# Designs tried in a protein design run: designed miniproteins, single chains, continued (3). Part 53

Each design is a single chain, and the fold is of that chain. pLDDT is the mean over its residues in the fold that is shown.

## One batch from the design tools (miniprotein)

Design m9826
Fold by ESMFold2-Fast:
Structure m9826 (fold): chain A 92 residues (1-92)
Amino acid sequence: MAAIEEEARRLLEEAERLAREALEAADDPARRAELLRRAAELYARALILVGEARGVSREEIEARLRETVEEDSKVASPEEAEAARAGVEAAL
């Protein structure tokens, strides 16, 4: 458990760093989208690791991740929404 929690924490920290860089790249939409895609992928990987370690089914984890992306896409730009979906799918 400890090793999985440490790996998940590092993935979340890197995802947060990339998301922060995306905010700073507001004047470069392509860079912003790529940073958000990478952040979403790392975030999804962290949730999969923690969820599986806690005995949550893969199907439930995947459904939750897809639901979160679709809800967030309602308030995101089209480019940000596409980046988040691509990142999550890359982790699945």
Scores: mean pLDDT 80

Design m9827
Fold by ESMFold2-Fast:
Structure m9827 (fold): chain A 83 residues (1-83)
Amino acid sequence: LITEGERKLNEGAEAYAKGDKETAMRLYDEAIKLFEEAVKKGDKRAEPYLLIARALKYRVEGNDEEAEKLLEQARKKMKEILA
């Protein structure tokens, strides 16, 4: 779940960098579903990835403020989990 979600995030980021916002949004939605499933199964490592996926969607939508806020939350949560 996490590994597949990471692949979807990377593919989405590549699509966005190339200007393909439609493909980026679809891939980020797929990543969100995979990370949500991992969180529901008790994998706490998926929580920061879920925040990253949501942040990247906000960035595609032009909401950079919410995107940066979620990325900060993900960074803090990742440090707590990976300490």
Scores: mean pLDDT 81

Design m9828
Fold by ESMFold2-Fast:
Structure m9828 (fold): chain A 100 residues (1-100)
Amino acid sequence: SAQLEALLAEARAIAEEIIALLEEVDPEMAKRFRELVERLFAAARAGDVATFEAVLQEIGRLLREAIARTKDPAMRERLEALVRRFEGVAIQILGLLARQ
């Protein structure tokens, strides 16, 4: 689906911005987030809604921990904004997968 690939590309761009911020907080957390994002995208391309939802929940837990561990208020605000944008795109992907 051209629409799915466009949403995945948008999600990847947001994820790369999150990864850059996470590398300043905890490089191991950044690596884990990158691995979860690749798993999320693989599930989306496979049409595996259950795996997509499970991985998205794991991403949500990791990102909430990252926000809690971010000491700089400006960096925390940027991370929170990027997380909201990432979740918004993920919800759009879920809606598209549920129609397949």
Scores: mean pLDDT 90

Design m9829
Fold by ESMFold2-Fast:
Order: structure tokens, then C-alpha cells, then sequence
Structure m9829 (fold): chain A 96 residues (1-96)
């Protein structure tokens, strides 16, 4: 299901954040994953948009710090969240 695909993408993003020691961002994604189980498609789209912006900002900060490993990790998290957002948007468009 789309819900299972979205959950899998978010779980991979959480794994990457834990691997680089960003437990604060990992906890935010864990809470949003649980919230998405009962959220509307519009609420899920809004949540994923906020999480993508978080990952984008963190990637930019890592770049400024010269931390290539951390920048690559946040860019990968952004890509996973973007893929999850695309899946949610496609489901939302089917209902319209």
C-alpha cells in the first residue's frame, strides 16, 4: 500500500539520521510517522513538506561547516521525504 511505502521511506530517513547521531531529528520523524497513521492526506502532505524543509536547511548548514558526510546524509533524507511526499500527493490527486 501507499501507506506502507511512505512508512518505509520515513523509516529509512530515521535510520540515516540515527547513523549520523542526529537523534533529535530522528525523534521528530518518528512522531510524524505515528501521527500520519491517523492523519488526512492533506495533513500528511503538510507534515512531509515541513520535514523536507528541515532536511534541506540541515544539509545547507552541514555544507557551511564543511561536513560532507553529514551534508550527504541530510540530502538523502530530503530525497526520501520528497519521494514520500510525491506518493501522498498522487493519492490526494486521485481523490479530486
Amino acid sequence: SVDEQVEKLIDEAIRILREIGDFKSAKILEKERENMKTASLLQREASLSVLQMMAFVLAQEARKDGDAKREEAYRRVFDLLNEASDLVTKELNKQQ
Scores: mean pLDDT 88

Design m9830
Fold by ESMFold2-Fast:
Structure m9830 (fold): chain A 86 residues (1-86)
Amino acid sequence: SVLDQFLAQLRAAAEQMLRLLEARDIAGLQKVLQQVQALFEQVRPQLSPEQARQVLAVLESLARVLAEGVESGDVEAARARLEAIL
């Protein structure tokens, strides 16, 4: 399904973000998040409103992980939260 395909892409993006956190590449993390958000906007019309809300909640969690890692500098906490999402 479209949802299953997008969830697979979301998982791949989260794995890439985890590697970028290990490299301490904050700019790379921001780019990956922006790319995933752009992909969601392309897929959103093909999702039910309920499915779209569920995906948005996950995207908001990823954005929060990035914000916490950047603002607090606690890369290990951000990594643990990303691993919990995966």
Scores: mean pLDDT 79

Design m9831
Fold by ESMFold2-Fast:
Structure m9831 (fold): chain A 99 residues (1-99)
Amino acid sequence: KVLKSGETSKVEKVSASNPAEYIFTLEKDGKLEVTITYVDPDVPVTVTVYEGTDRSGKFIGSKTLNKGESATFDLPAGTYLIVVSSLLPANVSFTAKLL
């Protein structure tokens, strides 16, 4: 799946074994901000960023967020994988934005 800057993902069911994975491309050096816009049930959601198009790429960082919280990652221009997971199964939507 591909997500563009300013887009909100569809609400989808995520778990530790079935994360949501989105490719995000930064056209220039900047900050990638990921905001959890929806979560049901209200459980913590983990956002992880990798370099490239899959989880075999370099680990950039990870943050556990509640509904309405944001994580910011300082990144050079390039292609990144955003992985959104939850230990307990939950329906999640998030927004990714280049600042």
Scores: mean pLDDT 84

Design m9832
Fold by ESMFold2-Fast:
Parts: sequence; structure tokens; C-alpha cells
Structure m9832 (fold): chain A 71 residues (1-71)
Amino acid sequence: TPEKRLASGLEIIDGTEESMKTMLDYVANREIAKGADPQQVQARRQRMLDQLRANAQKAREELLAQYQAAL
């Protein structure tokens, strides 16, 4: 059903966002451990998180539009 497709799609988007956040945390921690400036690393991580959030929101909006078109 359209409802099940929307629910599954949202779950995939949420799971992808969570996995990418975990990856960004791992990379940031490794850079700091190698002697990178923590403030610079955290600023870069924040910019990437903001972009990730924006991309996820766009994907949710596109999925919702597809659901509404299927009604």
C-alpha cells in the first residue's frame, strides 16, 4: 500500500542518516587522535551534519510528495 511504502522509505532515510552520523563521529575521533585541531575537526563535522540533515529532509519531502501523488 502507499502507506507501507511511505513508512518503509522513511525508515530507510532515518537509518541512512544514523549510519552517516556514526561514520562522521568515527572519522572526527580518528583525526583528533592523529593530532588534528579539535576545534577545526568539530567545525567540519558540524558542517557535514548540517548538510546530511538537509539532504535527509529533502528525501523525506520527495517521498511524501510521491505518497500524496499516489492517493
Scores: mean pLDDT 86

Design m9833
Fold by ESMFold2-Fast:
Formats: sequence, C-alpha cells, structure tokens
Structure m9833 (fold): chain A 100 residues (1-100)
Amino acid sequence: SELEEIKENYSLEELKEQLLEAIRRLRRELERIGEKYPELREFIEEKLERLRELEERLRKAKTKEEVLELGLELGELASEVRLKVGEVEGRLDEVERARA
C-alpha cells in the first residue's frame, strides 16, 4: 500500500533526488562522527565506501523499485551507524563514571 502510493506520487527523478540527498546527509554525519571518534576511523571509511557504491548504483537505477531497494539498503547502513555510535558512547560514559 505505502510503496504503491510512493510509486504513484513521485517520479523516478524525484525519488532519485530524495535518496541522493539522504546519502549526502549520511555522508556528512559519518564525517562528523569520524572527527569526534578517531577510534571509529576504519568503520567510517568502510561505511563511506558503501555510500559511494550506493550512489553509483542510484545513478544507474532505471526503475522506482530499484531506487526503493537502495533506500532500504541506506536505511540498514544508517541503523548500523547509529548502533555503533551508541555502543561507543555507552563505553565512554562507563569509563567516565568509573574514573569520577
């Protein structure tokens, strides 16, 4: 239902632009995380490479279904990033409390 409504209400070009903006937003967030947490450098570099691959696939996408599938992959990547940052912040809070 919701996916069918999206396909009817948005053009292929509009869906591509929306997903491209989401990719650019996550890239900026990853760059900020990398500056704040140098210990995550390898993780951030790996995720930036995955975003580059998603952007290339998005440019080549010819159907709304392909763009929506890439959107799901971007969502999973964003979830992995949130989980990793939460894990690091949780450990830092424990270290700070133990030293106080």
Scores: mean pLDDT 83

Design m9834
Fold by ESMFold2-Fast:
Structure m9834 (fold): chain A 88 residues (1-88)
Amino acid sequence: SMEERLEKLGREAYEYTTTELKLSEEDAKRIAELEVEAERAKREGLPPEEQLELTERILREVAEILKEEEALAKLPAQVAKWKEKLKA
């Protein structure tokens, strides 16, 4: 079922972020929640514009948790490029 697949995805993301990335339980749980939200939206087939808005939010939150300053700095330009492709 979708719920079983999402639960497995969340557990695997939490295990990876705690064991390999050594994140706090709070940060690991948040990343797991974001991974599940992204996969659920993909499987439910959100409209392209809504999918882009969700992707931007999730990528920003993940980059903030992981302290990826370069990724955060590049995100607005990357999102603008994706929005332009949706108009074509």
Scores: mean pLDDT 83

Design m9835
Fold by ESMFold2-Fast:
Structure m9835 (fold): chain A 88 residues (1-88)
Amino acid sequence: SEIERRIVVLTTALQLYVIGEGIDTGKWEEAKEVQKLIKELGEVALENPTEENLRLLEEAVERVVEKLRAGDFEGAKKTAEEAIEKLR
């Protein structure tokens, strides 16, 4: 479905972005933790791929990007963990 495609594209793109931020900042361990959580977030979203869950995922993606742009890997991690729980 288009929703499933959007979930896969968003979470894959975000994982690549997180890796890039880890490379640029040298925060490899923190970036790997966030990347793993984004992968899990995508898997959870795909278990119930609804318009509402896609919207919640898109909001979570924006917030994770905002935290990463601020250099806040811990905030990005927390945001991803909260989104996983909300989507379950």
Scores: mean pLDDT 88

Design m9836
Fold by ESMFold2-Fast:
Structure m9836 (fold): chain A 79 residues (1-79)
Amino acid sequence: MEELVKEARELLDRARQLIDELAPKASPGRIKVYRAALDYLEAQLEEAEKSNDKEKLETVIRQLRRFLADLEADKAALE
C-alpha cells in the first residue's frame, strides 16, 4: 500500500509540473480543465489512502498515468 501511495504522489507531482509548464502556452479553459482533473484525482488518492482501499488506489494510479500521457502529448504538440 505505501509503495502505491508513493507512486501516486509522484505521478501527481509530475502532473502539476506539466500543467504549470503548459499554463503559458495552452488556453486558459484547457488549463482549468486540467487543474480540475488533477484536484479530482488528488481527492480520490486521499480517500483511497484514508480507507486503505488498494483497488481504488490502483484505479487512481491508472487514471494518473493516462492523464500524464495526455499532458505530455499536449506539451509535445505545443513545442
Scores: mean pLDDT 85

Design m9837
Fold by ESMFold2-Fast:
Structure m9837 (fold): chain A 83 residues (1-83)
Amino acid sequence: FEEVLKRLEQLAKELQSEYQELQEKAEKALNAPEEVKAEVEKQIKAFLDEVRTKIGEILGLSPAEGRKMTFKQLHDRLEELEK
């Protein structure tokens, strides 16, 4: 469990920069042409898919399994590992 928490903390630190860049892009896209909005939405979706996949891997799931799980299901998996 301690190793899982340490990996989640490390992931959060690694993703902080990506999240900040994406947030800045999203804010700029609010007043941007439709093409730019569509591209930013695609990047947001890809980022969320990446986050779910990486959290799943830390929780002992394959990339395919993690990608299919909701954040609630990933939380339920974390509770199993805490036991």
Scores: mean pLDDT 71

Design m9838
Fold by ESMFold2-Fast:
Order: sequence, then C-alpha cells, then structure tokens
Structure m9838 (fold): chain A 55 residues (1-55)
Amino acid sequence: SDDDQIDAFIAHLEALLQAGIISEAQARQMAEWYARHLSPEQRARLHARMDEILA
C-alpha cells in the first residue's frame, strides 16, 4: 500500500540518519523529492513522520 511505502521510506531515512550516512538536511531533501510523487494527504503524513524522527 502507499502507507507501507511511506513507512518503508521513513525507516530507510531513519537508518541512514542513525548510521551517520546522511545529514538531517539531506534527509529533508530526500523527503521533499519523494513528496512530489504523493497526494496532499500522503505528503502531510510523510512530513509528520519526518518531524517525529528529526525531533
């Protein structure tokens, strides 16, 4: 499902951040690129999940 794809994407970014492979700024850039392919509702969910992992 689209929700499963968003969750998988967030898990991937979180793993890269925790490993120190990417910066917070790079994670946000990747999320914005991915958001271009999502509906407004899905984008809101993605942004909320990003805020949680970057808090």
Scores: mean pLDDT 83

Design m9839
Fold by ESMFold2-Fast:
Structure m9839 (fold): chain A 94 residues (1-94)
Amino acid sequence: MEKIEKAKKEALELIEEELKDNPEAAERAKKLVEKAAEGIKEGLEKFLESHPELSEEQKKRLEEIAAESIVSFAHMEIAIQKLIEENARKQAEK
């Protein structure tokens, strides 16, 4: 599943760039994205094994959707970590 491995690398690079000023937040987000990517990959592999009737074109499309989901999850985790930092900053101002 080359597209999933590529999406995982892209997602991890996005996290490193977006959270470069907070290495602890970057590490937390990377661990969550890695777990999500492995879960999506395993789920897709089991689904494809259960549906041998699917064409190669349909299988490739599902792999593409899975890859897009991994990158979207990375954006969500980045946003969550940034919100946690913003809220912590607001609490420190009291």
Scores: mean pLDDT 83

Design m9840
Fold by ESMFold2-Fast:
Structure m9840 (fold): chain A 94 residues (1-94)
Amino acid sequence: MEAGETLINSGKKLYDLGKETGVQDLIDLGKKAIDLGKEALKKKLDISTLEKTLEDLKNFKKLLESTAIVPKEVSDSIDNMINAINSLLEENKK
C-alpha cells in the first residue's frame, strides 16, 4: 500500500475512534494524517508538516504507553502512520 493511502486509512480509523470516545487528540491526529496522505497522493508534500505530524504522533504514543489502557487498534494505527511518514521522509532524502 502506498504511504499516502496508509496515512488516509490509519487516520480515518483514529478519527472515527476519537469521535466515538470524545478524545480530541485522536480526532486532531486523524485529521492531520488524512490531509497529509491526500497531499502525498497529489505530490504536494510539505516536509515541515511531515516532521511536525511525526513528532505529534511520537508524543501521543508516549502518552498512550504511560496509561496502560489503550486499544491495540489505536497503537497499531499510530505505528502505521509513523512508518508511512518515515517512508515519505526517506523518499525525499534520495
Scores: mean pLDDT 76

Design m9841
Fold by ESMFold2-Fast:
Structure m9841 (fold): chain A 84 residues (1-84)
Amino acid sequence: RAAFEEALARIREAIIAGDVEAYRAAAAEAAALIASLPDPEERAEAVRAYLEAVAEAYEERGKLEVAEKTRAMIPEAVALVLAE
């Protein structure tokens, strides 16, 4: 919820700024929050939100191909989470 939304906001800001260390820290925080969710359906939706945030940030940077590739990974990433 609020902590996860803040982590996603930090991920977007870090990608837009090109700050690799800030991105790494925010991504680790988001990953820990996702991993703490006991329900695979909730984890799948959190992974979808994470990848959409990454894609939106790359679109804002003008890296449309990276954003498209990131969104293309969503169905498989969601399926992998649901399989775990």
Scores: mean pLDDT 80

Design m9842
Fold by ESMFold2-Fast:
Structure m9842 (fold): chain A 90 residues (1-90)
Amino acid sequence: MEKLKAAIEGLELEREAARRFVETGDKEHFLEMAERLIELLEKTGLKLSEEERQEILEAIRATPAEELLEIARRRLAQEARTDEAIAKAL
C-alpha cells in the first residue's frame, strides 16, 4: 500500500513538472521531471549510482530545450492515453 501510494504521488509530481515545462519552456522543470522519474525507479528497487544519475541530468542539460519540449509533449500525450485505457477497463 505505502509503495503504491508513493508511486502514484511521484507520477503526479512528474506529470505536473512536465506540464510546467511545456507551459514555461524552463529547462529546470524538465530536470525536476527527470529527477522524479529517477526517484520512482529507485523506489521500485532499481538502484542507480550517483554517476548514472548525473550522466542523465547532464544529457538533459546538453539537449536543446526545443527537443526536450517534444519529449515532454509526447510523454503527456502517452499519459493521457493511459488514463483513457484505464477508464475503459473500469
Scores: mean pLDDT 72

Design m9843
Fold by ESMFold2-Fast:
Structure m9843 (fold): chain A 84 residues (1-84)
Amino acid sequence: MVKKVPVESKPISELSDEELLAYVNYLLGLPGTANPNIRLLQEKGKGKEDELARKILENYTKAQIEAILTNGPGGLSLAEELVK
């Protein structure tokens, strides 16, 4: 599959809400990710990736989403709380 991430050259803080939603949804469907937070979300959100992506954007700030997607400070805790 030749589908590329739509925001490869932009930091998460510069993404629009539509670009961020597309990127989160892409990562939740992406096999073999190296990010442990994304792997946790994939396991718990299986079959509900669109709903989970929207829930993330609705309940978290861009800074919190960045922490989850980059395994930054607090990102693991935020991912664990989301899937509880």
Scores: mean pLDDT 72

Design m9844
Fold by ESMFold2-Fast:
Structure m9844 (fold): chain A 80 residues (1-80)
Amino acid sequence: SVIEQLLSLSEAQIKELIDNLKKEIDFYYKNPELVSKEQMIKDLEFAIELLKAIREKHPSLQDYLDEYINYLKKKLEEIK
């Protein structure tokens, strides 16, 4: 699966992925008219689960990932 392939990424590639996800989420929050609420919820839920999977495979990144996972969870609760 795509997730399994992503788990094989280097720490630098994972950080780049997270930075890109953060930028996309911030863009959608600034432009809510361009994305449905349902799509945003699904994207946030997918991102949280992906980061949790990466966290379990990369213990060295846990602090960095936990901070961003908590950020995404907060955003998800704001949409609900």
Scores: mean pLDDT 76

Design m9845
Fold by ESMFold2-Fast:
Structure m9845 (fold): chain A 87 residues (1-87)
Amino acid sequence: MLSPAERLVLRTLLEIRDLVAAGASTEEILELLKREVERLKKEFSPEEVIEALEALIKGIRQDSDIPEEVKEALIEYLEKEKEEVEK
């Protein structure tokens, strides 16, 4: 069964795909991702946050519909957030 954190991850990935399909800017997509990551940090344990960040990175990397420039920006942000949570 999907955990609450995994459900947030799946919802966030779908929202990213919808924004990409709508022609949203990298900045707008990054703002959505930052908002969802902040929610994740407030509601879940550090271990669950790390697992969710890893799942987001994997999902973004595997999505052929997301442009490479957008993938790079989103993954860079998520890797930095993961390092911060691991401290």
Scores: mean pLDDT 83

Design m9846
Fold by ESMFold2-Fast:
Structure m9846 (fold): chain A 100 residues (1-100)
Amino acid sequence: MPLLSDKQFQELVDRLVKLYSSLVPGIEKLSLTEQAYALIKTVYELLSGALSTLSEEERELIEKAVEKKLSKEELQQLLVWLVLSLGSDELLAFLEQLLA
C-alpha cells in the first residue's frame, strides 16, 4: 500500500475511531498517533483468528507496535494492512475513495 498523506491518514483514523470507539473508551480524546496505536491493537485483536501465520516482517511490525516504536511510515502501513485484512467491503471502498 502506498504511504498516505497526513490528511489521508487523519481521515482513515477518524473513520476507524467512529467505528471502534465503543471498544476503546476515550479514544476520541487521544492524539492522532495514540489513536492509531489503539486502533492497531483493537483491529489486531479482532483479526487474531485470521492472523495465524505472520511473515517475519509483519511479526516485527506488530512487536514494534506493542512497544510504540513504529516510524510514521510503519504506523500507516501496519494500520492500512490490518484494515485490508478485515475484509470489510465498506472499509475497502472508503480506502479506494481516500486514495483516488
Scores: mean pLDDT 75

Design m9847
Fold by ESMFold2-Fast:
Structure m9847 (fold): chain A 108 residues (1-108)
Amino acid sequence: SAAAERRLRELEERRRKLAREIALELKMIGVEFLMQQVKRHVEEKAPQSAIDFLLSQLETEIDSLLRELRRELEELRRRGSPQSEIDRIERRIRRLEEYRREAEKLKE
């Protein structure tokens, strides 16, 4: 029936949204883990080459994820998506920008 087909499309859309949300959270956790690893290496006075390597990885991951999230934000705004979805992406962007600033301070 048409009603069953609509319900299946709604469930598939909800599943896709949840899978994307999980993937984004895992990437955010990955950035946080890298930031904590850099901070630990700095505190433990690890070799500068090791700190530089981790900082390079952290900056690459932050920049990549910021590009992905900014593109997603533009798509959500273009489609007139719910404000709650827009706010969620904007919060992640702000958090990554905070990590970017912290990473820059660790180079000083």
Scores: mean pLDDT 87

Design m9848
Fold by ESMFold2-Fast:
Formats: sequence, structure tokens, C-alpha cells
Structure m9848 (fold): chain A 88 residues (1-88)
Amino acid sequence: DSLAAEIKEVVAKFKELMLEAIRLAKDYLAGKITEEELRARIEELLKAMEPTVARARELDAAAPDLTTAAFQEAAAELKPEIDKVNAL
């Protein structure tokens, strides 16, 4: 199913951007980047996410169950990285 493949691709891109945000948070907490650098890079990530979010909304409208399941799986994969940040 081409739709399921596209959902997987969009979710993978979203996950990639979330992992980058987590890395930036870790670097900031470790003193490797300034608050100004963190803010600028987060703004870049949010802007990079806009087309991915727009496409995710279109896919959710077309196949909500498949889209929800794919995002839930991605959230489960991200949980260990989020838990590491929360432990700091």
C-alpha cells in the first residue's frame, strides 16, 4: 500500500527531527551550546517540520487508524531517549 509507505516515510522524518531536538537539549544541558544557539536551531527544526506536519495532517485525514498506529510506534521508539533527558 503506497499510502502506508508514505505514512512510514513521514513518521520517519518526524522521528529524525525529534531525535535532533533531543540531541540539542542534551548539548544545551551539557553546556556545549548557548541558549541563543539552542533557540536558533529549534526555530530551524520547527520550520523544517512544517511541510512534514502538513503532510501528516493530510495522511491522517485519509487514513487516521494507520497514521495513529505509525505515530504511536514512533513514540514508543523515542521513549528511551526522552527518558534519558528526563533523568538529567
Scores: mean pLDDT 80

Design m9849
Fold by ESMFold2-Fast:
Structure m9849 (fold): chain A 90 residues (1-90)
Amino acid sequence: DEQEAVDAVVASLLAKDTEIARKIAELLRELHRLLRDGAPKEKILEVVRRLADLLVEYAKKTGSDKLTDEELEKKAAEILKEVEEALAKE
């Protein structure tokens, strides 16, 4: 169940003692609602962009040493572009 998967990820994020993790959890819930309700692609992309930015901030704050800040930002931008292109091909 997609709802159960989203709720599990949100619960895991909310267990973190950071504002960034809470914002990511809120955006994941909003994205799930927009997708379920058949919202316009422009609204979905807005949430995806915000989610990508916060995920990069979260990775920086949690001290991931496996990727540089620049590499994380590039990966987030690549994912966002792929999502935008996929939605444009409705």
Scores: mean pLDDT 65

Design m9850
Fold by ESMFold2-Fast:
Structure m9850 (fold): chain A 102 residues (1-102)
Amino acid sequence: DIEELKKKLQQLLKVRGLLLNAKAALDEGAYTEVAAIGTELLAHANKFGLPKDIIDLGNKLVNLRTEEERKEVMEELDKIIANLSAQIKELRALIEKLKKEE
């Protein structure tokens, strides 16, 4: 169903946007903003049943305390953003293919 795939694409785009904002906030040392983004990510994950890795990341963003944790979270953000970007690209290609078959 193309409509369900479009909804999934919108959800992935929103999650990636939140993670990109979290990365920018971390780069600037804006830890209060990082925690706020983590809270929004968790609220979105609970509402839409997002994967455990996104929930775990949201909890890490809310509870970030040390510079070592910041480095680990930055590496995890980069990895998850790259993975989401690949999924978004694949999902867009699938939607375009299915539209041509209708």
Scores: mean pLDDT 83

Design m9851
Fold by ESMFold2-Fast:
Structure m9851 (fold): chain A 62 residues (1-62)
Amino acid sequence: SLDLATGERYLALAVEAARAGDFEAGDRYGAASVLGFQNSGDDARAAEAGRLVREAGREAGG
């Protein structure tokens, strides 16, 4: 679905931005990813997307 594809695309951008230390872009793309997965009815994937973005941010900060 379009929402699922949107979720996947923004997750990749969010993780990339967070790992690069661009936490503003990471949060923005991460929110778009979570919304995309929620709109597709995939709450588990939405939760996992949030976790992956936070983990990438912590990895960049450690």
Scores: mean pLDDT 82

Design m9852
Fold by ESMFold2-Fast:
Structure m9852 (fold): chain A 123 residues (1-123)
Amino acid sequence: SELLEKLSTMTGASLEKVKEMVERAENKDLEGLEKLFREILKSRGLSEEQIEAALKLMREVIENPSVENMIKAANELLSLGLGTTTVKFVLILVLLYNGDYELAEKLVENLLSSMEELLEVLK
């Protein structure tokens, strides 16, 4: 999958781990997806408090998947110290979870774009 190869290259995660995350999102396995997000956030050096805040933001945008809520969640995740590539990957997984494959593909095509340009694609 071209999507999986791009995500692996951009995140530095193994192809197997990226595939697992995408499959969990597409199968609506919220518990499995949160577990994988927790592992990513922990590997980035976030505190348990920051991890819980980030997971709460992901749950809120999954529950109410509006462009406005995705932009809000992205800005709050950046404020928690997450890198732009990690935030973009989280948004792609949220879109895949909600079945918005067309918008997820557009975000993957714009992974090298600035965060401002990527958030404009969501509009």
Scores: mean pLDDT 74

Design m9853
Fold by ESMFold2-Fast:
Structure m9853 (fold): chain A 96 residues (1-96)
Amino acid sequence: MREEAIKVLEELRELFKKAGLPESLIKAIEETIKNGKASFILDEELVKKLESLSEEEKAELEALLKRGAEIAKKMGKFFLGVSPLSETTALVHLEI
């Protein structure tokens, strides 16, 4: 199960690299693969970059997030959690 979760994170990392998303997000995914958990800041700039993804990339992202959540649930984990910090900023947690 953890190996399946790592594969989903590797596919997310490649999608985000291909889409030109920030290094901070890529590093958070790599840290989650290595250490089982990481967090990153979701600010207005990152939201705009995510909204600029193609319809195909958005569909791929949604499918990967859903798959990751299903696998993590079987391990008693939450793949993705969100904690609001301000009106425009949130802390996003990844765990596998």
Scores: mean pLDDT 83

Design m9854
Fold by ESMFold2-Fast:
Structure m9854 (fold): chain A 72 residues (1-72)
Amino acid sequence: SAKKLAEQAFQAGLEAVKQGVLSPQEMADLMKQSAQDLIKMAQQLGADEKEMKKVQEQAQALLEAAERVEAA
């Protein structure tokens, strides 16, 4: 699931860059910020350990996708 999320995020990021809305670096920075915001929001909403692990896996997927977008 996390690997599938990383691939989907990478493809979406590449499509946004291809459409000229953002540069690869801008898109990567936005994805990295979104990963941080996702963790922070889950903490503010009182997520338990199981929920935090899922959020951390999703955040990691976004970070991996961001690095791939920046490198492409």
Scores: mean pLDDT 82

Design m9855
Fold by ESMFold2-Fast:
Structure m9855 (fold): chain A 97 residues (1-97)
Amino acid sequence: DAMEAARKGAEEAKRGAELASEGEKEGNATKTTGGALLAIGGAVSGALAAKKAGDEEAGRLAAEGGREAAELAKELGSELGEKAGREAAEAAEAIAK
């Protein structure tokens, strides 16, 4: 359960950062904000499930999802997407500890 939740959270973090990156390129503040919230919410949800289950591997996976999201956004040239991914990773890591 926790590992599945962490995988889902990690994928949501990546999709959120990609959405935020697209919104930044389009000048669409709603899309950028929605993407950032999806990225942070995904990683946080995964990390909370991991903490509740005491699953350190799932917690690490959720945090890594945020880091991968930040790297993806950086490759896309999006500073706002990179920030969203980084914040997602930091939030997940803080929760998992």
Scores: mean pLDDT 83

Design m9856
Fold by ESMFold2-Fast:
Structure m9856 (fold): chain A 104 residues (1-104)
Amino acid sequence: MEEKLEEARKLFDEAQKALDEGNIDTAVKLAEKAYEIAKELNDPVLLRGVAQLLMAAAKKAYEEGNYDKAIELFQKARDIARELGDEELVNEIDQMIEEIKKKK
């Protein structure tokens, strides 16, 4: 269990570096690997971390003008927020999706 927690932590660090470098696809791939670990461990803290990474990736896609990718990534983050029962986070993400749709 500790080994998988350390692996998830490294994946989060690598995903954040990928986002800082503008590598959205790499960051999403790393976040999806962290999601698999979070589900195996049934860890709500790790699941929230994955949702936050996907939201950061979505914001980066939006900044690059890729609105469809941003919506897709926010939808993935929203699905994780629903798994967490975090209604406030679901509502926040839904508002972000609607704002992006207005730009199409």
Scores: mean pLDDT 86

Design m9857
Fold by ESMFold2-Fast:
Structure m9857 (fold): chain A 66 residues (1-66)
Amino acid sequence: GDKSRVAKILGVSPANVSRALRVLDMSASGVLEAIERYGKEAVARAIADALAAEGRDELAEAIRKA
């Protein structure tokens, strides 16, 4: 599924991708489109920064370190 593909591209566990998408109210397909337009590194950084802004620092760090 799209979540598994996001997890593979970002190098993050599918569970962490699912949590991040729920916190930010994002779709996996939307993230895949963003990766195609802006690149993997920029999208991962934006997601991590948004998670940190929501107080989800451990989840943000998991995305940054992948």
Scores: mean pLDDT 83

Design m9858
Fold by ESMFold2-Fast:
Structure m9858 (fold): chain A 90 residues (1-90)
Amino acid sequence: MLEEASEVLLEDLELLSRVLPPEKAPLIERMKELIRKLPELDPEEQQKALEEIYRLLAEMLGVSVEDLLNSKPAAEAAASAIEREIEAAR
């Protein structure tokens, strides 16, 4: 779902913007622009835009696109599960 994917990416970019140096702002701005355009694009262009966004993220973080894709869903799921477990233990 594009709207859901866009929301997740925007949340990730917001978190990254808080920890990255200000000089990285142009890369973050470019990614936000691509995410904003996603719902307006044809399916082929949407796929290309998503690949570009992940490529920019990988470049900014100094990791591979594969590592970034593997880390995001798993890391987010793991973090959520840990938070849920801690809350349940209280």
Scores: mean pLDDT 63

